# Designed miniproteins, single chains, continued (3), part 24

Each design is a single chain, and the fold is of that chain. pLDDT is the mean over its residues in the fold that is shown.

## One batch from the design tools (miniprotein)

Design m8808
Fold by ESMFold2-Fast:
Structure m8808 (fold): chain A 75 residues (1-75)
Amino acid sequence: SDLQRQQGLDDAERLGQASSPLSSKAIDDYMKENGIDENTFENIVKLSQEGTKKGQQPSQQARQQLQQQRQQQQL
């Protein structure tokens, strides 16, 4: 559900901040164990890359975009 996705995003953000690309595998493994959707992760990765290039906080941006997308799909 949405709460579980929110939790996964927060944890993924902390893992990403703690390490380099090695954390990407840790995040993927974490997603498998917690049943986080692959689509959610792909959106995080995509927005993360765009945010990094522009010098923004990609994790927060990814969360905002996913929230917008969920609301748009529901309505």
Scores: mean pLDDT 56

Design m8809
Fold by ESMFold2-Fast:
Structure m8809 (fold): chain A 73 residues (1-73)
Amino acid sequence: LLTDTHSGIIFPEFEIDGKSGVELIAETIFEALDKDKDGVVDLSKRPELKELTGKEKVTLEELVEAMKNSMVR
């Protein structure tokens, strides 16, 4: 598990940009839903995400914020 050889290429840029698992998960979900690549996703078929965001259509930033807020119990 301990290694310093492969995490120094692509991973540091993703780590710096997202830096949290929640942000990485939100980006993955957003990419899967944003098939038109217009920067906005329709949550009408994802009631869980619509409930988290309170919006029918959201940007990546709004999705990340909503997921971070909802992960607190």
Scores: mean pLDDT 65

Design m8810
Fold by ESMFold2-Fast:
Structure m8810 (fold): chain A 61 residues (1-61)
Amino acid sequence: SAEYAAAIELLAQKAAELRAEDPNASPEELRERLVAWVAESGLPERLQELIRTLLDREVAS
C-alpha cells in the first residue's frame, strides 16, 4: 500500500541520516534512536504504527 511504502521510505531515509551522523553507532543504538525519532516525529499515527511494526520485525528475526 502507499502508506506502507511511505513508512519504508521514511524509515530508510532516517536510518541513513543517523548512520551519516554517527558511523560508529551500533545497530542497537541506531534502533533506539529510530524508536525515539518515531515517537517525537509528529508523523501521522498510521505511519508511526507502520514504522514501529517494521522495526519490530527486524528485532524478531
Scores: mean pLDDT 78

Design m8811
Fold by ESMFold2-Fast:
Structure m8811 (fold): chain A 90 residues (1-90)
Amino acid sequence: DMTEEQRREVLAKLMEVLAKSFGLDAKEAAEAARNEDWEKIEEYKKKAIEIAKKESEEKAQALQKVFLGIEAVEKGWSKEEIAKKLEEIK
């Protein structure tokens, strides 16, 4: 099983990839994840969703579901909690 530190490093790599994919600062995004700067992490997620919305609402919803999955793993949410949150993205 992954430790919390290993999960944080996975989140940092995911944030780096996300930032690069949307033309955002990859170094700052990865550092935010490693420093548990949740406010800055949420800022990057919101920026990515707004860019995705410019292409389609469906792409924005798909990205929101991916972010929910990452948060669920990080916070240890139950399957029931994940299912409830997925319904809210419709």
Scores: mean pLDDT 75

Design m8812
Fold by ESMFold2-Fast:
Structure m8812 (fold): chain A 73 residues (1-73)
Amino acid sequence: MDLFADAQGYVDGAEGAVENARKALEKGDINTATAYLVAARILASMAMESGDPEAAARAKQVLEEVDKIEKEI
């Protein structure tokens, strides 16, 4: 099992989901934004569980951004 390759994919996906959530909020699409924030949380959690410390650090930052955005909706 290639945990480090999986971790990089998960955190990259989580960061992309956060950017898509921000774009949806700029358009007033709260439902789409919420779906992307849920996806970002799941992907970030998977990256943190991978055991890759760089991916875990990036994933923690993604989770902090998700929490900030959720407080705005």
Scores: mean pLDDT 81

Design m8813
Fold by ESMFold2-Fast:
Structure m8813 (fold): chain A 56 residues (1-56)
Amino acid sequence: NNQKAYDTGYKIATDGIKNDKIVDAGKQMVDKMKTMSKDQQQAMQKGATDASKKMG
């Protein structure tokens, strides 16, 4: 569902930023989005964006 997609994007972005693994985080997002609906993909991207804004 969209909430799980959002939470997943938020976590991947947070982990990528904290561990300086932004490229790996991007690859994980692309791989997960391949099996998602368009709405879930948008929710996941929003999660990643919100994480980035909160962390600076």
Scores: mean pLDDT 79

Design m8814
Fold by ESMFold2-Fast:
Structure m8814 (fold): chain A 87 residues (1-87)
Amino acid sequence: SEVEKIIEEIREELSKKLQEIYDEAIKNKWSKEEFLKKVEEALKEAKKKLEEKTKDFPKEEQEEALKRMEEDIEIAKKKAKEFLESL
């Protein structure tokens, strides 16, 4: 599916971006506030890219893709909270 390919590409980009954020947070001793801001920015960018890349697809397919992205976002937020609690 073309939609599934788009979702996977965005997931890969988000995964790399989040890994960079985690690595930089440790290396540069970011505040909890700065770390959360960077995570939130990455999650918002991923959602925006998915919306833009799926805008010309049937609405039902776009809504399903966005639902899957919201699930990924919720998981990422939980992992970010766990990371902060480990510091």
Scores: mean pLDDT 84

Design m8815
Fold by ESMFold2-Fast:
Structure m8815 (fold): chain A 99 residues (1-99)
Amino acid sequence: SATEELASELRQYGLPTDEETIQRVIQIHQQLVASGVQQREISLSTICEVLRNNPQASIDTIKKECLAEYERIKKLDTETYVAEQLKRIGDNYLLEQAS
């Protein structure tokens, strides 16, 4: 299922895979999209890193970190940028399917 695939990704990013954590990550993704953040600017690994450091992080903090990471990857070589964007497409699709 999409939820099981999402749990596998969260485990790789160092988060717990309990239902509460999975639902929180889904809710964060929904709020970022609702606030106008584009798919290319949303990084599941960045969301997970912020939550590992501060489980109570605000949506504004997570949004800021995602936008900052996107500005960083835009300066990388083309091959690295494309790989990062393909990963974002896959992760965003999983988040939408798990919702």
Scores: mean pLDDT 87

Design m8816
Fold by ESMFold2-Fast:
Structure m8816 (fold): chain A 62 residues (1-62)
Amino acid sequence: TKDELKQQAVKAVSDGLKSGDNEKAAEQLQKLAEEARKQGIDDLAQGLQNMADILKGKKPEG
């Protein structure tokens, strides 16, 4: 569900900050974004992609 994907995203970011592994956190967020898009939750998918891009040092588009 949307709430489950949000909770997984928060955990991925928190784990990344705790371990300093931003690349791993970004990969997890990208996978969650793909899952959100498959479920038709496009706004969440875009938000998760933007977070992954920020963790990789890229500016998000849109």
Scores: mean pLDDT 75

Design m8817
Fold by ESMFold2-Fast:
Structure m8817 (fold): chain A 67 residues (1-67)
Amino acid sequence: DKELEEKIIEIQKKEAEKARKEWEEWLKENPDASAEERRKKSEEIGLKQTQTVNKKIKEYEEELKKK
């Protein structure tokens, strides 16, 4: 239980850090990006983050069930 909770927090933190870095790098490369372009990119990054977090959590839960 506690191990699963700690792993979920670890996954969430790592993926949030990756998403933040990708967003910051994109803004640095596109300083004149429109509000619409920024919205689309932030949505893309957010969706990717959510999908990756959910996938990794599911994979870890499946590993725990087999042990």
Scores: mean pLDDT 82

Design m8818
Fold by ESMFold2-Fast:
Structure m8818 (fold): chain A 58 residues (1-58)
Amino acid sequence: SKLEKLQEKAKIAGYTVSSFSDEAKKKAGKEIEEEAKKQGFKAETKVTPEGLETTVTE
């Protein structure tokens, strides 16, 4: 589904930014949140030492 695709995309993005600075991780998280909102979903991101944790819901 559209939601599942967005959740997988967010998960991949979280792994992709694992080596980024905290500032870059925050920026990536904000971009994911904005994309989800444009598609009618809600997203919350949390910066962690391992990358970015994202929860996407309808």
Scores: mean pLDDT 79

Design m8819
Fold by ESMFold2-Fast:
Structure m8819 (fold): chain A 87 residues (1-87)
Amino acid sequence: SKKDELLEELARMTREIEEDPSTSEEEKNAVRRLFLETQEWVAQNPDASAEEIYEHVKARLEELVARYPQLRPLAERTLERLEEIVR
């Protein structure tokens, strides 16, 4: 499903940052938290559409980049891939 593909893309983002030696543990923890909180939100909102999940994740990624500007390229690439999934 599109919902599963969105969560798989967030899992991919989390794996990418885990494998990046230039990324701090604080930044890695922030991305892990975003993924876990998104999984929990989807579980709590089973009727949410793929588009609603996308908008939720977009807002969370914008907040992440505001706190950790160096994560912007990762977040932008992730958002582009999420947009492809929901379109």
Scores: mean pLDDT 88

Design m8820
Fold by ESMFold2-Fast:
Structure m8820 (fold): chain A 95 residues (1-95)
Amino acid sequence: MMELALRMFELALEYAERENLPQSVIDRLRALRQQALENPEELDYLLGEVVGLARRYLRDPEVLAEIENLYSQALGLDLKVSVEDAEVEIRLRRR
């Protein structure tokens, strides 16, 4: 669980910085990562928040798909997100 969670945080933070997302989003991701390290029992909730931020703000469909697939793996769910699914999600944000 924690290894997959840390991979999600690393990927989300790296691409939030690369895409020049608002500082408030980057700060929120850092706060969620710190909370996950201090409170592993809250991981399911905290990872849901990370996926929510990724779905709202990340512009790279490959990165979004990877984050959602890591989330699925962390929760013990089947792989459910393709790059094409992530492209649709990003396109809907432009409405």
Scores: mean pLDDT 76

Design m8821
Fold by ESMFold2-Fast:
Structure m8821 (fold): chain A 64 residues (1-64)
Amino acid sequence: SAMDKELAEKAKALAEELAEKASKLPGVTSVEVKQVGEDTFVVTFVKNGVKVEITITGELIAAA
């Protein structure tokens, strides 16, 4: 549906924004955005040797 597509686009935009912000942080050595579902994106980065994974979903965006 149009609503599901809108949530997916918002989830993607937020994931890409978060990845861009993360890439500018001191000590960040890698940044990856992976789509794992139609409205689900995972942002993965390593900061000072610590791996961080953030999952962004259309459902989470709809709940906010």
Scores: mean pLDDT 80

Design m8822
Fold by ESMFold2-Fast:
Structure m8822 (fold): chain A 94 residues (1-94)
Amino acid sequence: SWIEKAREALAAGDDARALLYLALAELEALLAGLPREELQALSAEMQPIKEALSELSDEALAVAAEAQALLEEHESLPAEERLRILREHLLGLL
């Protein structure tokens, strides 16, 4: 799973990949239309990894900035379409 890959990346000191895998886990859950209880469970499972990412590298910050810029570029599109575009972009970075 993406969360397991995020844990492995974090253990390897690759915070940029850990961030990418967490984002992919969340995006796929949202796009699959998972119910709120399952989204909350996913968020709780990701929380320890997010806390470990409190100090991001320049590479991880660049990835976050690119994702934000992409969402802003496509803000005229419906939310689901923007999330699909973001997911494809993040998959391309792996």
Scores: mean pLDDT 82

Design m8823
Fold by ESMFold2-Fast:
Structure m8823 (fold): chain A 66 residues (1-66)
Amino acid sequence: MEDELLKLAKEVNAGVGDSKFITDIIILKLDEGYKIEDIIESLKTAEGKKVVLSEEDIERLRKHIK
């Protein structure tokens, strides 16, 4: 899988504005069997402050996706 989905996750909207919290939610949903595309879509439709995920959090996602 290419880093394209990780780049999309990096630019999600969220009400909390916390990279770690958003990443933890994505990981939790991946563990529950949701597709990464559906998770990102759910997050980007949320009205709120745009959040950029940290490189550390992107690395955490990469380990779960790959």
Scores: mean pLDDT 62

Design m8824
Fold by ESMFold2-Fast:
Structure m8824 (fold): chain A 128 residues (1-128)
Amino acid sequence: SMSALLESLEKKKKEQQENNLNNLYNQGQSLLSQLREQGRQVAAQSLQSTPEQAFQLERQLVALIDSAKKAVTDNIDKLVKDEKMDEELKKKAEDIKKEITDEFTQLRSDVVAAGSQAIAKLDAAAAS
């Protein structure tokens, strides 16, 4: 029947929208993984740098994290709007956005802490 066909099409549309949200989540997680690796490299480089260079490396990585967080959250909001997602998918999008935002916020905090520790070690080495 036409009613059964329309119900099937609406279900497939919702499944595709859910897959699109999951794809953005996976892209966000991939970006977080890459930034975490950059954080480890920056931490290692900072220990071989001047305090001023270590501070600049920290600030550059923090700016990248902040930009990446904004890009991921903006892309989720745009997807919800463009695909006219229902209230259930909007809630899922907000849950994903919160999880990714919390992970970016934690990474930012970890980068700042590592930078502060590196600068303290460099200052101690210079004082000896």
Scores: mean pLDDT 89

Design m8825
Fold by ESMFold2-Fast:
Structure m8825 (fold): chain A 100 residues (1-100)
Amino acid sequence: SEEEKKIIEELLKKLQRVLLTGASRATRADPARAAEVAAVVTELLERFGEIYKQYEEGKISPLEMLEKIRETIEATTALPEAVKKALLEEIEKAEEELKK
């Protein structure tokens, strides 16, 4: 539905903001790792975009999309635990909205 799509689009915007804020803080704390941090964020955003495309093409459900994004975040060892927690909390909120 259009309402489900809006929830998903808002989630992706929130995930992007969390990642970019985390990257900015990490780069400020350790400028020598700026390129590594940027690469991790770019790879995650590209992977989220690939998963979203599968949803747009009708290949996966909204809840399956959230699960694939969750799995991608949990598998990313380079993310600080605080950033992972913030990303997973946003996914949980979106899942609750989709189940209403």
Scores: mean pLDDT 85

Design m8826
Fold by ESMFold2-Fast:
Structure m8826 (fold): chain A 63 residues (1-63)
Amino acid sequence: MLSPREQRVYDLIVDRAVDGSRDVTLGMIGRELGISPSTAQRLVRGVLEKLGGHAIVREVNAR
């Protein structure tokens, strides 16, 4: 379902949520994966789109 890069982003978000932090930002994802925030945003969008609105990414990024 997810590309290898999208799977990496998903796993990172899940790991951060399990770690007890909800403060996952595009900048943090970019830094962890060595990519720009714009690339991180594109990958996050791809994950959300392919999961058919599964809100895990939005839940982790919620305030």
Scores: mean pLDDT 66

Design m8827
Fold by ESMFold2-Fast:
Structure m8827 (fold): chain A 100 residues (1-100)
Amino acid sequence: MEAILEEARAVALARAATVSAREAVLEGYRELARLRGLSEEEIEAVLAALEAMAAGAVAPENAARMYGAYTGDAELMRELLKLAAEDPEGAMALLEEIAA
């Protein structure tokens, strides 16, 4: 798979000494997404939706609707957010693949 994806994840995990592994993965994704050409607004929208899911601030359907309105692909975002609720690590990996 993508060498850049693996390197970004490795860098994020190496920095986990002072932050949680989850936070390190999110920072790694942010850096990777920039390299793949996503705008800061796109990155922030996706990360905000995943954080809201993890915090229980919104139901998956509401988060997917918010992100779907932004990207125009509500079904893909619904699948991602459902996965994020069940398996945050797997959701992050899928998000990295989408950004590639």
Scores: mean pLDDT 54

Design m8828
Fold by ESMFold2-Fast:
Structure m8828 (fold): chain A 55 residues (1-55)
Amino acid sequence: SRETLFQVQVEANQLAMEKTKKLLAENPDTPREELHKFYTKEFNREYEKLEKEAK
């Protein structure tokens, strides 16, 4: 359903943001481009896992 897809996206975003925030806290000089790349990779990973679970 649309609600399930939205929930998966929200959870994947939150998990990716927390990991990106941790990376920035541990490596404060990380360039914005690297942070964006890391976020995108982690978002896709978490989204795939959660989408599989939601079936």
Scores: mean pLDDT 82

Design m8829
Fold by ESMFold2-Fast:
Structure m8829 (fold): chain A 68 residues (1-68)
Amino acid sequence: MSPEEARALVDRLIKRGEELAKQGKYDEAIKAFSEAEDLATSHGDTDGAQRAKDLKDEILKKKEKVLS
C-alpha cells in the first residue's frame, strides 16, 4: 500500500467512524477509529493518527458517561 492509498483509507475509516458515532454505534465507531489510527501510524501519517486518536478518545468519553 502506498502512502497516498493509506492516507485515503485513513480518511475513509475516519468518515465511517464519524457516521457510526452519529448513529450512536459507539463500539463500531471506536473500532473504525482504531483501524484508522493503526494504519496512519504504520505509514507515518502523524496528522491522520492524531485525528483518529482524538476522535476515538471523544467517543470513549461519551460511552463512559452513558455507562457510569
Scores: mean pLDDT 81

Design m8830
Fold by ESMFold2-Fast:
Structure m8830 (fold): chain A 90 residues (1-90)
Amino acid sequence: MAEELAAKLREAGRASGSSDAAIDGGVALARLVLEAASPETAERLAALVLEALDLELAGREPSPELIAEIEALLEEVREASLAALAAHLA
């Protein structure tokens, strides 16, 4: 999953004309987000992002429902990451 997501992000980044540094930064950020999530949330988020990237690379738009689910999972990961950081700093 993570390997497939990294490969797809690199493909999408190259298609958009992003620099190698920007692509590497994006992949690193995606990895950190997935590592902050539970394994179940990480797998679900990676699968939905892969589906969205496949649609974009095919010149199609992801559905509003797909985008909303990705956004909801990202917000969940954000809250979990902030809670973990707060616990570490306390």
Scores: mean pLDDT 74

Design m8831
Fold by ESMFold2-Fast:
Structure m8831 (fold): chain A 93 residues (1-93)
Amino acid sequence: AVEELRRLAEEMVAAVAAKDIKAFNEAYRRLWEIIESLPLTPEQRRKLTSLLTAMAILGVAAFNSKDPAAVENDIAAMRALAEEILEIVEEAL
């Protein structure tokens, strides 16, 4: 489960770098489906929902940016959020 979530988070970052909106949306949808299937507490579910929403916002910001430095900063922030998501999921399992 954790390895699949890591792979999907990496696919989201790769899609942003490739400017592939369809690939980004598909990886995000699969990531969300896995998170929804997990036996999470209400607190863990709220935290994960907030982190997933933040990743989507950063991805959209990166797609709309023409500044390579801003895109790299958004990608770095997405990677940090992905690690927080993975840590919460690992604690839940």
Scores: mean pLDDT 84

Design m8832
Fold by ESMFold2-Fast:
Structure m8832 (fold): chain A 59 residues (1-59)
Amino acid sequence: GSGAAASAGAGALAGGGDAARAQELGNKWTDPEGVKAAVEEGGGVISDEGAKAAAEGGR
C-alpha cells in the first residue's frame, strides 16, 4: 500500500550509514547472527530482522 513509500523514505533518511554498513557486513557474513555480532562489536545495534535482511542481501 501507500505506507510502503513512507517506510522506504524513513529508511533512506535514517539508515544511510547504518544501512550501508549492514550491507557490507552482510556480504562478509552469510548468517544473521554473524551480522548482528559484528554490528554489536562495532558499537552498533541491529534488530534480528535487520540482521537477517543484511545477511540475505549479502548472499
Scores: mean pLDDT 59

Design m8833
Fold by ESMFold2-Fast:
Structure m8833 (fold): chain A 104 residues (1-104)
Amino acid sequence: SFREEVAEEIRRLAEEAGAVVVEIRVPEDEEHARELLEEVRRALEELRREGVTVGPLSREELPMSPEERQALAAELKALAAREGRIVVHVRAVTPEEREALKAA
């Protein structure tokens, strides 16, 4: 489905940017889903430019430490304030959620 495609593209962009993302909330509406993809792309590019690196987006990686989570949250908050936009939290879609989206 388009939601699954958007979620996979967001995960790919996050991994390329070296960012660990804690959640993905993909809207049901295609227009809003595309807006989310563009917003995430811009946010990840800004994080990369600012030198924020938190590791690849992988469920097999060790969990982020509380300090790393706080640092990422602070950078995302600073980015949102700087850009005047809502920075969307992108969560990795679980295999179960991915299969559910594919079936729908």
Scores: mean pLDDT 51

Design m8834
Fold by ESMFold2-Fast:
Structure m8834 (fold): chain A 84 residues (1-84)
Amino acid sequence: AEKKKKELVEEIEKLAEEAVKEYRERFRSDELANLAKEKAKETIKEVEELLEKGDYKKAEEKAKELPREMEEIPERILRLGEEL
């Protein structure tokens, strides 16, 4: 349980960090970077709440939704993660 929680949080953080870096480098936009960071924080909080309740299936589903939700922010950034 604890290990699964850390793995999900790390995946979300890594995805968000890559998006934030790409926003700053490619778009030179602190606003877009902040939006990605805030979205990641919200998703991490929701995932942590679900894991605390023992609802691992919903926690994994919520974590998987993050890439799609962040796709509303420039799609190119999410595609970079797939190539790495």
Scores: mean pLDDT 66

Design m8835
Fold by ESMFold2-Fast:
Structure m8835 (fold): chain A 110 residues (1-110)
Amino acid sequence: SAEQQERMRLAALALERTVAALARETDVEGMKALLADLIDTLIELFADDPELVARLEELKERVRAATTREQVLEVAIEVAELLLEKARELNAPQEVLERLERVIERLRAL
């Protein structure tokens, strides 16, 4: 639906902004705060999808447990991959799929 496509575009934008911020962040606690804020935004955007919300809540707990930059980036990649999976299920526009794939590539380069 148009509403689902718009939510996926907002999710892709939130991820892109978070990746740009993570690329500039050197403090692990700052990275954890950025990723937790992203996950909270995604939970609000997809509040009507209890399965996706449950998976995002699990990823948020993994962010809280993270003690290294590498652990935070691993969770960020999993968040982006989860959204790419959801975008494919919803038959999101090719533009959105390509944006999410670029986010994953950028995270792996950090």
Scores: mean pLDDT 90

Design m8836
Fold by ESMFold2-Fast:
Structure m8836 (fold): chain A 69 residues (1-69)
Amino acid sequence: IDEEEVREAMARMAASVIVLELRTNGRLEPAEGPLMQAGVDAAREAAARGSSEEEIFRAVERAIREVLR
C-alpha cells in the first residue's frame, strides 16, 4: 500500500542520487547519516567488484531499504 510505495520511492530516489554522483564525479563523498552512508558503502563495494551500473543501483536500493525497516 501507500506506505510501502513511499519507502520504495525513497530508496529508489536515494539510489538514483548516489549513482548519479558516482557517474558525474567519478567518486562518492562521505554521506550524512546512516541511511545515505549504507547506500554509499554498498555502491563502493559493488563498484570495486566491477559490477554494472544496474547492479550498483540494486545494491544501493537494497542497503537503503534495510535501514528503512
Scores: mean pLDDT 75

Design m8837
Fold by ESMFold2-Fast:
Structure m8837 (fold): chain A 81 residues (1-81)
Amino acid sequence: MLKKLTREEFLELLKKYDKDGDGFLSFEEIKELIKEINELTGSNLDPEEVFKLAAPKGEERVRVSDLFGTLQIYYPDVIEG
């Protein structure tokens, strides 16, 4: 990967895509977020896989904190802890 996102940079991106400000992201918002992360980091993350890992119970929306934790655990090369 070409660049890792800091925790602060990632939280800024989450805020940008959390359009209703409730601290949850839909699958469509996560698709756009992952696209921007891939562009910034030179990664090739699959938004469907990320969504499934962050919403293991089949939730319609994912908490920002759960998404961050998922990316730290499964994609540590993308986000700094």
Scores: mean pLDDT 77

Design m8838
Fold by ESMFold2-Fast:
Structure m8838 (fold): chain A 74 residues (1-74)
Amino acid sequence: SVAEIVREAAEKAEKAGMPQYLVDALRLVADNVERGIATPEEAANTLRYVAEQARKRGLDEAAKIFEEAADRIA
């Protein structure tokens, strides 16, 4: 499901050492998609934002994972 893809991305963000607020944002959007409050497009936009933040931190491999997750759901 979309929520499962976003939750897996959140776990990878946490393991990659991304700031907690970005990990929390991914978990929140996954919960909101599961509850029917957020769209897959909103989840994809959140993933692309987290990917951009990962690239700014030199975490290019993590960024690629988030970008690929966004492409799978949008």
Scores: mean pLDDT 87

Design m8839
Fold by ESMFold2-Fast:
Structure m8839 (fold): chain A 101 residues (1-101)
Amino acid sequence: SMEEQARRDVDEAIELMRYALNNENESISLFLFTVASSEIDFVVNLLIKQGKYDTAIQILDYAISQYQILLDEARKQGKELLAKQLERQISRLQQIRDDIE
């Protein structure tokens, strides 16, 4: 189903973000995080374009919860630039969720 595919795509992006968070090279970490966040954006925008608002909300809620976990971990590791990107992405996803609710 579209919901199952969207969840798989988002899970793959979250795994890439987790890999990025554990990478010691800041430039590589930030690049991989950008790629992964773009994949989540693509999935969410596709669901919205298709009128699948309930699925989009479920995916947004899941992604926000995972981003919050990653933010806590980035803060614990002292990865300030990645933490700031995560804070901005959380706010952006929350705004998208509010706009479609």
Scores: mean pLDDT 87

Design m8840
Fold by ESMFold2-Fast:
Structure m8840 (fold): chain A 67 residues (1-67)
Amino acid sequence: SKIDFVVARLKQKGERYTIEEVREILKEVGLSDEEIQRVIDALREKYGEDALLTPEEVREILEEIFG
């Protein structure tokens, strides 16, 4: 799935990501600008702008939006 692809990419590259680093990876994976903005807005709301996010925390938000 698209969610599994994003999470696999995050796990391959590292352990913790800023919101802007997550945005870059979502763009690399090929999410639309609209899909990316929905994910980023949800991450900001739940974890805050300065959060360092794990692949599993990003998975939770992706599942809320696309699951």
Scores: mean pLDDT 86

Design m8841
Fold by ESMFold2-Fast:
Structure m8841 (fold): chain A 89 residues (1-89)
Amino acid sequence: EEEEIRKKIEELKSLAVQYEKNKDTDPEKAKEYREKIIKLVAELFGIKEEDITPYQIDVFIELAIYLKENDSEENYRAFLATLRALIKS
């Protein structure tokens, strides 16, 4: 379970970086990455894609990029806690 969560977070980090790279230069490609991020977040928290707001996705992308650049166990745990808090709100 923890190994599966860590693997999904690594995938989320990679997708977030690809989204950020493409959002200004290739909007169609950015849309594909954003849709993959929404699906992955829904799978991670066992919620429906339609229950995730655009604001939550924007925050998740920013935090995933931050985690990719500042990767540590402390930041990983803080990231998961923040995602869970936002989903419950």
Scores: mean pLDDT 83

Design m8842
Fold by ESMFold2-Fast:
Structure m8842 (fold): chain A 68 residues (1-68)
Amino acid sequence: MPSIEEILEEIYKELKEKGIDFNSPLAKEFERQLLRIYTLYYDGKLSLEEAKERMRELYEELLKKVEE
């Protein structure tokens, strides 16, 4: 099963392929939220499955905002 780092790499790869500007306010906010989830996972406050679910939710919300 993919690690949390592999999930992050896949998300960033997809964002790059879609031409999303990583310097945009939306992308920076997304990165801050991803970092929070990542920190909670390494602190043992979130399981791998919980962290993956939250990251997917953030990714879907970002795509919705970018495509609208």
Scores: mean pLDDT 77

Design m8843
Fold by ESMFold2-Fast:
Structure m8843 (fold): chain A 60 residues (1-60)
Amino acid sequence: TYTGTRTVERKSGDKTIIYETKYTRHADGTLDLEITETVKDKNGNVLEKKTSTYTLQFTV
């Protein structure tokens, strides 16, 4: 099993949008992805948070 994370931060006007991707690769070739989008205002208050999960299987 291999795990990793990636975080990308963007500014949109006075808001900050943070994308956090977590991935887990299993020995059977299955890849689990969890993508979290967080929108914050200029004072750091969380305005919106969305999480999406995906499972991908790499079979030839």
Scores: mean pLDDT 78

